Designed miniproteins, single chains, continued (2). Designs and how they scored, part 47

Each design is a single chain, and the fold is of that chain. pLDDT is the mean over its residues in the fold that is shown.

## One batch from the design tools (miniprotein)

Design m5616
Fold by ESMFold2-Fast:
Structure m5616 (fold): chain A 64 residues (1-64)
Amino acid sequence: SVLDELKEIEKLLKENRYEEAVKKFEELYQKHKDEFIKALGESVSEEDLIVRFITDPELVISYF
């Protein structure tokens, strides 16, 4: 599920593996774009969403 994949990416961020986390997040977003739009309730750019997730991954995960 998108939620499970987001939790795995959060683990990479906690391990300071930022390049891997960003790459996996981009892949997840492109594969499940409609689920992200529904969960957030708004059309957010991929770049803005990546910044939000890096800054506060738990907040973004809470929408799912």
Scores: mean pLDDT 81

Design m5617
Fold by ESMFold2-Fast:
Structure m5617 (fold): chain A 91 residues (1-91)
Amino acid sequence: MLEEAERELLADPEAARESIEEQKKRLEEALKTNPDELMQKAYEYAIEALDHLLEALDAADDPEAMREHLEKALEYLKKAAEYAKEYHLKK
């Protein structure tokens, strides 16, 4: 998974940046409007993951730094997925 994410980001860095920035804006709006605490936590962690993906793109010239940011993004995405899953199981 991590190696696949790295390949996808490097295949079209400009398109990846645009997509990530758009997704982050949508999540920030969802966070402001969603009253459910589990979904708010899911959005918060997803936004953190997207921030680390943007930092990975900025660090593309430094493979070690890029990998560290990709690992952090994956960690936050897993946390976001756990809260989203809990929300869906509750409903």
Scores: mean pLDDT 78

Design m5618
Fold by ESMFold2-Fast:
Structure m5618 (fold): chain A 113 residues (1-113)
Amino acid sequence: MIRVGSVVAPGMPAEEAARRALAETGPIERVDTVAVALVPADDPLRIGVGVYFGVAPTEEALRRALEEARKKVGERVLAASVSVTSPGSSVESQIASVLLAIGEALDAGLRAA
């Protein structure tokens, strides 16, 4: 099952925005994919994406995916999206979750710009 959450958060720190987006997905203890998509505060046409593939606790997978995304866009965001898949999800569902996170972040960023 794929879950996705997004937040419009102009000037919010990337980590705070990502945690708020994850909270919108509802409680999940373990994942096999986390995708974090961040729109930077200074350029709504950019996007930084970090993905963790593998069965892990949600907090660990989020931290790793967030680190990748944050390195690409910096500390302050305009919008963030997080998607997760439950352990045992198909590879197609895992890829779809990444694309959903990207689409949700772009939509949120455009609405905030």
Scores: mean pLDDT 85

Design m5619
Fold by ESMFold2-Fast:
Structure m5619 (fold): chain A 62 residues (1-62)
Amino acid sequence: SSSDQQVQQLRDQRDQLVRDMDRQVQRMREQGVDQSTIDSTRQGYDVVVQGLDRQIDQLRQS
């Protein structure tokens, strides 16, 4: 179904977002960014990831 394809696309986007977050955090560490700012960046990504997880859950329940 199209919903199954949408779920897979959202999962792929979630996986890519996590990889992008890890790369950004590593770059921030290399640039000497403080841990508090890195933590805030991770929290920002976590909000987006949670949004994707909610969309996936909604499509699976529909």
Scores: mean pLDDT 86

Design m5620
Fold by ESMFold2-Fast:
Structure m5620 (fold): chain A 95 residues (1-95)
Amino acid sequence: SYLEEMKKKYEEYLEKIKKDPKKIRDLLAGLIGIIQKAILEEEDEEKKEKLREVAKELRDKINEIYANLDKLSQEEIVKKTEEVAEEALKKVEEI
């Protein structure tokens, strides 16, 4: 399941992000890679479009956190990353 791959990647990188907030880029790359694979293997055009929307929202929100790393505490970066990643996981589960 792509959802299980995404959950594993999220858990792995969340621990890394707690030590180095710049690693949110690596989390983004990992999650987008899994979603892109899901899009390639999906045959339903409506589901493909929903997956593309999840990927776009994930990119936009993580890039916003990254752009503000110098303005956010480590705790705020972790919390915002958790909120964004968990929302993406929920949306993928509903597809």
Scores: mean pLDDT 88

Design m5621
Fold by ESMFold2-Fast:
Structure m5621 (fold): chain A 96 residues (1-96)
Amino acid sequence: GKSAGEAAVEAAREVKEKLSSGEPLSEEEAKKLLKEAELLAGAAEGVVDILEAVRSYLERKGIKPSEEFEARLAELRELAERARALVEEAKKLFEA
């Protein structure tokens, strides 16, 4: 849902900020935070996949999805993409 996408973006942003700030994090703590951000990003992506499958089902039945459904799907897709991008940036900072 929307809350999962927002949580994923927030978690990924926090990990990226901590890794870039030079704050002394153990390798174990950094890996834990990155894993949590990755799991939340994956959860947001999973919700998008389910909603896209529902959209495809409705289209096959000749039913037009509501404007609310289309807007919500677009919003969740954008949040999932942003969360993934932040996770990948955090991985680069951790590996650098």
Scores: mean pLDDT 77

Design m5622
Fold by ESMFold2-Fast:
Structure m5622 (fold): chain A 77 residues (1-77)
Amino acid sequence: ERQEIIDLVKKASTAALNGDKEALRKYADEIAARLESLGRTDEAQRVRDAADKYLAGEITPEQAINEIAEAVRDALA
């Protein structure tokens, strides 16, 4: 289950770097749903917020990837 979330973060990173906003949204939502199922509601919201900011053009792909990865790291620590 931890490995599945890590694989989703890799997919989200690839989507962001390719400018694929729809794929990033999809993978971010899937990561957030999995974190919510683990009781990590705050970290799940951080993942959703990072995707929302990226889609709105408020942050770079690299910033979005870093925020998502940090939230996942905190949730799985």
Scores: mean pLDDT 85

Design m5623
Fold by ESMFold2-Fast:
Structure m5623 (fold): chain A 81 residues (1-81)
Amino acid sequence: MEEEMKKLLEELEKELKDAVEQGLKDGLSAEEIRRKLQLIVNRFVLLADRKLGVEAAEEFEKKAEEIREKLVEEYERKLKE
């Protein structure tokens, strides 16, 4: 279970980073990237719930939101530069 959660978090982080890089190329606003990353997080949370159960999905969601917030802040910083 722990190893599966780590794999899902790694896959999530890769997709979020790819979305950030693509968003910068496409000229997306901070609000647009925030929405796009939220949709990715929601999809992975549902996947975690199905594979690992409700308690593991709650822990996954907390960690996923922390990663998302950090990437949004980094995106906003890059837009101001």
Scores: mean pLDDT 84

Design m5624
Fold by ESMFold2-Fast:
Structure m5624 (fold): chain A 92 residues (1-92)
Amino acid sequence: SHEEELIAKAMAIAGWVRNGGTAEDLARMLAYALRHKLAEWARAVIRSLDFLDDPEATARKIYDALSDEDKALLPQVLSPADLARFKKLAGV
């Protein structure tokens, strides 16, 4: 299912972060996905936050690292549910 594939990708991203990836690396991955309209990859980055030790702090750092232009792409690429989740975690 799409949900199972998304969770598998999200867990892989979270595993990569636990092995030395940074919030800035996740922000770059999300920005690339947003600019190229890669909705599945953008969703995987957001869903990866659930598998990290500090999802709120990481989401906040990702959000702050996005340009205003990239932030404007969020509602175009993410579903309303994934966007609401990301904003809630980031405290915005």
Scores: mean pLDDT 87

Design m5625
Fold by ESMFold2-Fast:
Structure m5625 (fold): chain A 57 residues (1-57)
Amino acid sequence: EEEKKFEKGIEETRKVLERNRAALDAYEATHGETDSIRYRRKLLEEMEKAIEEAKKK
């Protein structure tokens, strides 16, 4: 089923997002919140929302 391939892709994407979020958290803990970090966090949030919207279908 196409859904099974889609679900696997979503799972892999979530793992990448979790890794990126952890890296940003570590960097922010050391350097504080910069405009770059804020922007990257916004992109991660938008990607997570896109995943949730895709799952609703």
Scores: mean pLDDT 75

Design m5626
Fold by ESMFold2-Fast:
Structure m5626 (fold): chain A 61 residues (1-61)
Amino acid sequence: SAAEERARALIREALAKNPTTSLSELVALGQAAGLDEARARKLALEVSTEVHKEIAKQYLA
């Protein structure tokens, strides 16, 4: 959905600026984009895991 796409973009941007941004802050960004708390939390965990895995792979290469 458009709200999920917007939430994903906002969460990725926040993590790009600060990879240690808290889960609660990422969830708040998802809610601001129009998601409920449960959906925002699930998306925040998913995107955070993706970004941290990408960073780890770059350091191991």
Scores: mean pLDDT 82

Design m5627
Fold by ESMFold2-Fast:
Structure m5627 (fold): chain A 63 residues (1-63)
Amino acid sequence: SMELEQKEIEALALYLYDLTNGDVDKAVKLFEEHLEKNPNLKLSDEEKKELVEQVRAELEKLA
């Protein structure tokens, strides 16, 4: 399984936050769509949910 370091999650959240003009829900949706469309990530459904929750938490800190 591929794990992201905290700094990588923070950088990703900042990127998505900027891309969506601070729309946390839209940023999370774009990230979920990215995970669904990338079969090479080799993440389980549980790992995907945990990663989405971590990204959402960082996005909410930025808002």
Scores: mean pLDDT 78

Design m5628
Fold by ESMFold2-Fast:
Structure m5628 (fold): chain A 108 residues (1-108)
Amino acid sequence: AEARGQRTLDAVRERDHKEALALIKGVAEATGDLERYKEMSYEEALKTLRDMAREAVENPDLLKKVIDALRATSPEGARLAADFEGVAGGEKTRIDLENERLKKLLEA
């Protein structure tokens, strides 16, 4: 049971790592920033994806360009576009929550 649980968690991590790398590749190709798509650990891939998502949240024209390019150039384009929109939405929520916390600290 324990060994099966560990293998399941490892398989989920490997899947998530591959999905993160595929999304990074699609975004890098869409933006022309191919230097961001390189050999990286799961943790590095998550950080790179979050950085890309934050940049897209701060620039709506870039977000639209990335989404349109993912849909047009990737065989998995609609899925990758939806995944990136999800990551960008999550980063926006994190930024909004941090700004709310900072505002409350300044008011205290």
Scores: mean pLDDT 71

Design m5629
Fold by ESMFold2-Fast:
Structure m5629 (fold): chain A 73 residues (1-73)
Amino acid sequence: SKTVEERVNLAKEKLNSSSLLEKREGLIELDDLSVEVPEQVREILENFLKKETNEQLRKYAQQILDDIEERKN
């Protein structure tokens, strides 16, 4: 089994891939991790959105961020 830290690091590696599929897998993992480590996931997704141009990936990343903010309220 992977630790939370190992899962975060793997997700970050996937987001830096040139593969659309790997980036999507990274976002799915970050979505799951957003319950356990919301502040780390928020920082990673904010950095991802600064460089990502794919509309579908941006939309999914923004949805995860919106869910994190909703949980705080």
Scores: mean pLDDT 86

Design m5630
Fold by ESMFold2-Fast:
Structure m5630 (fold): chain A 59 residues (1-59)
Amino acid sequence: KKWDEAVELYKKAIEADPHFLLAHEGLIAALKQAGRDKEAEIQRQILHELLTKKDVSVV
């Protein structure tokens, strides 16, 4: 499915810039669309932790 290609693209973006928040959000969305819900939940926890550690409110 084309969503698997999106997952790989977002993973590469995160490797290039680990603090690229949009890439983390895109990866979560792509994983959900691909039916990889467990990986999407793990990635969502990672994004939440990044936001929390930067003292950015999760809104």
Scores: mean pLDDT 75

Design m5631
Fold by ESMFold2-Fast:
Structure m5631 (fold): chain A 90 residues (1-90)
Amino acid sequence: MEEEIARALREAYPHLSEEDARRLARLILEYGEVLEKYKEALEKGDLESAKEYFEKALKLLEEMAELAEELGLEDLAEELRKVIETARKK
């Protein structure tokens, strides 16, 4: 849940405040929910909804990368940027 993700983030990045860890945890949870909907749309053959959820997932990755950059989590921001670039190429 959000608190568990926030705790894991603070263990990985001890400099993060609880508020900043929770901000990032919320985006991670929303991204996970959108990916779940994307998978469900693909299983149903709803390609239009799948495309919409895929674009929404990319937008959430972009927001996470921007927040990671704001919080000084350079390694996480770089990894998120690589994921976005890979997804956009195909």
Scores: mean pLDDT 82

Design m5632
Fold by ESMFold2-Fast:
Structure m5632 (fold): chain A 93 residues (1-93)
Amino acid sequence: MDKRIQLAGELSRVSAELLGLDPEKVSQRTEQSIRDGDELAREIGPEGYLEKERERARERQKKMIEEGVDPDIAEGMMLIMEGVAKVAARNYE
């Protein structure tokens, strides 16, 4: 789990640098999101997990737009997060 969280943090840092975002903040948010998601999936099952991850993806999109990220980029990142959550939800079935 820690290595998976670390790798996701590193990948989000690189993505943030390419998009002109704060790499440290984006990396920290990604790592925390994975930890929170893993806890939720254990407690509420795959359907509840997917619902909560969609909610989190929408909140992340709003925060990115508030921080000055291009709305189309923010939407694209939200769609990627939803896709990842759908794949992850299958692993909790």
Scores: mean pLDDT 72

Design m5633
Fold by ESMFold2-Fast:
Structure m5633 (fold): chain A 59 residues (1-59)
Amino acid sequence: MLTAEELIKYLEKAFGEEALKGLKENPSIGSAAGATSMVLSLMGEEPTAEKGRELLKAL
């Protein structure tokens, strides 16, 4: 299973540093879940709200 730190690296590579900056400025479980669902889907993993929470904690 992808860790929050690995997920952040994939988000940065896929969407760029500016997208992560937006998440840091206005973090929410919904916005994080939306971003993580795209990356997890590309990697063949099931997106969950829990992964969004992990991402917000790692930011």
Scores: mean pLDDT 65

Design m5634
Fold by ESMFold2-Fast:
Structure m5634 (fold): chain A 77 residues (1-77)
Amino acid sequence: HMGEAERALFEGRYEEAVEHAKRALEEDPSLAPQAIAMAELLARRGEYEAAAELLEHILELDPSNEEARRLLERVRA
């Protein structure tokens, strides 16, 4: 699913990219760093809502993820 998320992100299909990344995280929470990198790319492209949705999902699975929390604060600013 993470490979599918990266492909969708590259193709500009941001909603699909977030959906695939969320599924990948549910199957393997250790993919959180890759998901955060995707959220950073989404934010850099101006896709703040997609970035926020992915970061919120990471925090639902691991509320102690400091990196995701800091990035979410920046995209909501």
Scores: mean pLDDT 84

Design m5635
Fold by ESMFold2-Fast:
Structure m5635 (fold): chain A 86 residues (1-86)
Amino acid sequence: MVEEAIERLEELLKKTKDPLAKLALKRAIEAAREYAENPGPEGRLNLEIAIGLLRITLGVLKLAGGSEETLKLLEEAIEALEEVLA
C-alpha cells in the first residue's frame, strides 16, 4: 500500500499552493519512497518523523489562518501515511 500512498501524496502536492505545506509533502513523499525501498525500523522511524512534520505543519497553518483546502490536503496526507504504518 506504500506505492498507493506515494501516488496519493503526489496528487495532493500538485493541488497544494502553500509553500510550507509543499515542503512538508515533498519530505513525506521522499520518506515514503525510502520506506518502500528499505522497509525496516529506520525506514519506519523516518516515515513517522515525516508524519510528525506534517502534523506540526498542519498545526502551524491552522494558527496562521491557512486555507481550509490546504488543511484538508495535509490531513489526507497524514491519513494515507498512517495507513502504511498500520
Scores: mean pLDDT 85

Design m5636
Fold by ESMFold2-Fast:
Structure m5636 (fold): chain A 107 residues (1-107)
Amino acid sequence: DKLKELIEKVKNLKPSEIEDYVVAILYGLMKEKGEKAFRVDFIGIVNALKFVPNVVKAILTTAYVLGDEETKKLAEEMAKKYNIDLSEIRNAKPEDIVKKAEEVLKE
């Protein structure tokens, strides 16, 4: 269960590392499993990590930037539910998300 492993790893990370780690995991999930599996997995990750204040925003921003139209709509719906500013999500640059994910994955 990859979600259980993620939760255990997250407990031992600094808050800034949690955000970067989650972005890298979501990027990897998109690359390895594709759109449909990614949509299911990112919802599960939001539910698992909603206790970390900045992580939900990072998850939804990454899903919005990397995802197809269905994933973008779902990320916007969840952003409204968690009272996250949609402009912050929409203004994120794909290049910045990919760079962050690749830097973490080089480890």
Scores: mean pLDDT 77

Design m5637
Fold by ESMFold2-Fast:
Structure m5637 (fold): chain A 62 residues (1-62)
Amino acid sequence: LTEEQRQRLIDHALAVAERRGRPLTFEEAKVVIRAEAQKLGLNLTDEEIDELAREVVERQKA
């Protein structure tokens, strides 16, 4: 996974949170990231999805 792809997935999840008007839970962030990765043709492991979802949750606390 490139840094550009990683950032794109995180930004997408944050945009979804903004659109919903509330922070995503860790579970919701995983679902959003997995769906976006599939649309982009990226094959991510569960570990990669968990890492990205954790970063989304952490950024929402700022």
Scores: mean pLDDT 83

Design m5638
Fold by ESMFold2-Fast:
Structure m5638 (fold): chain A 95 residues (1-95)
Amino acid sequence: MEEARKLYFEGFEAFVNKKYEEAIDRFKEASEIAEKEKDYELAAQTYHNLGLALMEMRKYEEAVEAFRKALEYYKQSGKESPETEDNLKAAEEAI
């Protein structure tokens, strides 16, 4: 839905502006709506960027969980994400 995409873009803008706490809040809300709408591609993208924002905040355990959810939704959408797999490994090594 438009609302989930709007929240995703608001989160991305916050992330680019280094407003990581705001980005995390927007991505969490966007991911929940995308999951309810079964927009697995948007859910995957949103969890991936949530993981990146959590990495910037040094919340590595939470970033691991976000990247794992992203990979699950990429798989459900029939897509691979080597970048998300690499980021998951980096988050696990940072713990």
Scores: mean pLDDT 88

Design m5639
Fold by ESMFold2-Fast:
Structure m5639 (fold): chain A 81 residues (1-81)
Amino acid sequence: MEEIEKLKKELESAEKTVNSYRAALDQARAEMEKAQEDYKINPEEGKKKLDEAQGRYDVAQGNLDAAEETLKELREKLEKL
């Protein structure tokens, strides 16, 4: 019984982490889209902003992928109980 409660708390934490990283990825995507538009207007100045936005997007995607994997593992453990 205690193991189910521990897994539920870990699931709640993991779900919050996934939701946080999804929000961060959505923000990074919006920033990248804006940087792409800026790049079309002024490629010389826009390139640095685009590279920075791409870097933030890649980090956010990696964080989300790792968090979703953790959530999946926790859900599978709970289903077996």
Scores: mean pLDDT 84

Design m5640
Fold by ESMFold2-Fast:
Structure m5640 (fold): chain A 80 residues (1-80)
Amino acid sequence: SDEEIKENFAKAYKLVVEGKVDEAERYFRKIYDKLSEREKNLLDFALVLAANPETRELGLDYLKRLADILGAKEAVEKAL
């Protein structure tokens, strides 16, 4: 459901902010099959960036763009 996407994305985003990228990937995995190929590619790219502390802020910017596409922006803001 759209709610399940928003909830799992928001939780995963907060974990990335906290540097817990491996834990965040578990929550992104729960919604992965519900994403379009373009959204999957954006998520995969953002997670590669987020895995490295030096590029994590850039990864978070791409995750924020994906959150907007998925309608999860407000859920992310509420979770932080």
Scores: mean pLDDT 88

Design m5641
Fold by ESMFold2-Fast:
Structure m5641 (fold): chain A 98 residues (1-98)
Amino acid sequence: SKAIENIKKELKKQGVEVSDELAENIYKVVTNNDEEAAKKVVEELTPILLEKPSEALLSIYILSLQVIGKELPKEFEDALNEKKIEKAVELFKEYLEK
């Protein structure tokens, strides 16, 4: 699909290479609010975001969390608004460990 190829191309511009399967799951989350695809996106993007935080990946990650019904802590939202992406990722890691 041209849409899946475009997702891979845009993420590669930000220094992130994703598999065809991950790109397809991102597409399903964005177009269909697919909960099972969102769970896979959260699982696959967690280690990538911890190693190389990216605003686009973080946006996809937040959308995926919303699709599966998880609420984000206020401190996470505040860190994003302040463009402290690394701090937002650290806060999210702490949230996942609880």
Scores: mean pLDDT 73

Design m5642
Fold by ESMFold2-Fast:
Structure m5642 (fold): chain A 92 residues (1-92)
Amino acid sequence: MKVVAELIENGRIKEVRSVETKTEEEALEFIREFLKKAKESGLEARIYVQLEGTQEDAEKLAEKIKEMAKKEGLEVEVEISGRTIEAIVKPG
């Protein structure tokens, strides 16, 4: 799967990183890193995931992302379009 993550400060991209992963575990570790950066910096984060597989796989991954954000005390909005997930993490 492909993951793109951005940190946004006052409407400008402060950091952008992308990775192609072979496993869901690698994708979740990458996402967790960015959620922690968002929390520590107080910045907005945008995470985009394009999956192989089914829409149900995307829905399950989206729920895991929501739970990770919740554990970090972050508000997150997740949109799913087919096999694509967009997660917007708001500054607290």
Scores: mean pLDDT 81

Design m5643
Fold by ESMFold2-Fast:
Structure m5643 (fold): chain A 72 residues (1-72)
Amino acid sequence: MDRELAIGYSSINILKSGKTATEIIAKRGGLSKEKYEELLNLDEESLAQTEKETQARLDRLAAEAAARAAAS
């Protein structure tokens, strides 16, 4: 329960850190506009995937909480 939420939060933070690292590399490396947009699009897809997984996890936790409430 709390552990699963902590894991989800950590995963989102890792993706955010990766996106920041990509931006720093782009600034230092002098990427072309096309390559920079390609990398940003990849980061957005990764973020969307993690958000989807986090939502599924929250739905599962909500179902578990509802089952416990019915049992109490």
Scores: mean pLDDT 60

Design m5644
Fold by ESMFold2-Fast:
Structure m5644 (fold): chain A 88 residues (1-88)
Amino acid sequence: SELLEQLELAVKELEEFVKLLEKENAPIAPKVKELLEKMKKAVEEKTEEGLKEAVKYLEEIYRLVYEYEKKENPELVSEVDLSKKLEL
């Protein structure tokens, strides 16, 4: 499943991103971490429904990060290739 492989890679990239957010004491770090944990659980189910739920969590993470980057920390934009994360 190409979608499963893409979501597993996204999880790994987001785990690194969460570490960066925590290092910088970003206010969105706890919420991104919560959504990532839900996404990981959905991916681990390895079901079609689980993969759909994982995509929804990924979209929520993307929206949260995008709004944060625009308003709170413009420097963080360079650390995340959001265009690749949307090409699931």
Scores: mean pLDDT 76

Design m5645
Fold by ESMFold2-Fast:
Structure m5645 (fold): chain A 91 residues (1-91)
Amino acid sequence: MELIRQALRNAQRAAGSVPGTVSARVELTGPDRAHLTVVAEDREAAERALEAGLRALQSTPGVGAEVESRAFLTLPDGRVLGSALLRLWLR
């Protein structure tokens, strides 16, 4: 449990550090599921932020992760909301 929580914190920090990212959030939605959500200035930044978060998660020793789905929504102010549903497991 602690290892997965650390992996999720690493993913959130990595996604939030991508240029053009306004906010990044990651949360557990089930025992082996997580939701990574980013708000970015444009779609390219949102895509880079999700990739950075996933890479940080997959780079955490003892944790495996896979993307089940991705979605993007253009907000009324021109920003892009990007989301990824993730499946997690301990190696």
Scores: mean pLDDT 83

Design m5646
Fold by ESMFold2-Fast:
Structure m5646 (fold): chain A 55 residues (1-55)
Amino acid sequence: SAEQEALKAEIAKVHHDYFDRAATLSPAERAELAKETGARIAALQAQLDALVAAE
């Protein structure tokens, strides 16, 4: 579905954004970004899994 495809694209975008930004950040900012990125990916994955399971 379009919504599932959008969620997959967002997860990929979050992964790429982390890699690009992490290289330019201080250690403290990188730690904050890592926590934010992990939480964001987990939330998006949960939404994707719920859509697939619930129909």
Scores: mean pLDDT 82

Design m5647
Fold by ESMFold2-Fast:
Structure m5647 (fold): chain A 73 residues (1-73)
Amino acid sequence: GVSQEELDAAAELLGAVTDAVIAKKHPSEENIKELEERLKELEARYAQSTDPAVREMLRDAIEALKEAIEAAK
């Protein structure tokens, strides 16, 4: 079965992709600040995780947020 950590990471990935798409279409200082705060939290979780599947999902989430932040500059 899927672990709770994997489910949580999958939810973070879906949320990050959704937020990234919205920020790219409707960039604002507030939305970008929220993406930057979320990025910091996900990078901390990635550094502490040892599960390869969790790390892969968190990495993909981090990259989606980084791309959206860069595109909004």
Scores: mean pLDDT 83

Design m5648
Fold by ESMFold2-Fast:
Structure m5648 (fold): chain A 93 residues (1-93)
Amino acid sequence: KEKSLEEIVAALTSDDPLDREIGEALVLIFIGIGKIDEKNGHFDSAAETYELAAEAAERSGLTDLARQAWKNVADAYRKSGDLEKAEEAEKRA
């Protein structure tokens, strides 16, 4: 998971526009995986996957994607009963 995050961040912070587009696609893929986990009732796994997407987008200045991903993190943690982590995620959205 951490290796994937560092690779995505490296792509998103690249001076090459193509690398940045690839990084954005990877962030969207992680958001999609999180949504599938939520539909299957795996809220903790969904929240963790959304956090990877949110951190990658946030470190790269993708403010709209980061905001969306942090909202997804907050909603997933709220559904899993982790209200403290949900509130922390909402502050980043």
Scores: mean pLDDT 78

Design m5649
Fold by ESMFold2-Fast:
Structure m5649 (fold): chain A 98 residues (1-98)
Amino acid sequence: MSDTEIVKLIDESEASEEDKEKLKELRLEGEIHEGLGLIARALGMEELAREHFREAAEAYHRAAELAKEVGLEELEEYFWARAREAAALAGLPAPPRP
């Protein structure tokens, strides 16, 4: 799912403006930590990489829970999939379904 498609799904939803901003913030938090984790791993900083991937997994999982709460099923599935991928990169078990 593209950046444009995610933002459009959020903006066109019936969610409150506060929940829309929170979804965007959690997504950005997840993407920043995922990027930092990849950079850290490329530099051989494995412990730092795992910590960033753990933080990315937590941010994406929180985004999936909020997406479920506001009825955005496609975003719930998308963020839960990204949370599972980030958890795997961190060497963690898969997070539960939201």
Scores: mean pLDDT 88

Design m5650
Fold by ESMFold2-Fast:
Structure m5650 (fold): chain A 80 residues (1-80)
Amino acid sequence: MTEEELEKLRKKVEELAAEVRAAAPDRAVSVKAFITENGEIEILTFGVPLDASDEERLAVARETARVLGIEDELERELAA
């Protein structure tokens, strides 16, 4: 990817996070960008209740990654 494309993606991720939070203000949300083996960027959005435990938040994140087929990318990001 070009640096310009990466900068646009960063802004898109920030905008998406704001839109998701506005749509569900009673939920804690996280947005992560991962680079797949094919060089594509996948954007994950995780929604959890604001009072959810860290374990519950992590479980939602892992389930979302499983559905998208990028569990390995998520685990590497979490380990960083």
Scores: mean pLDDT 59

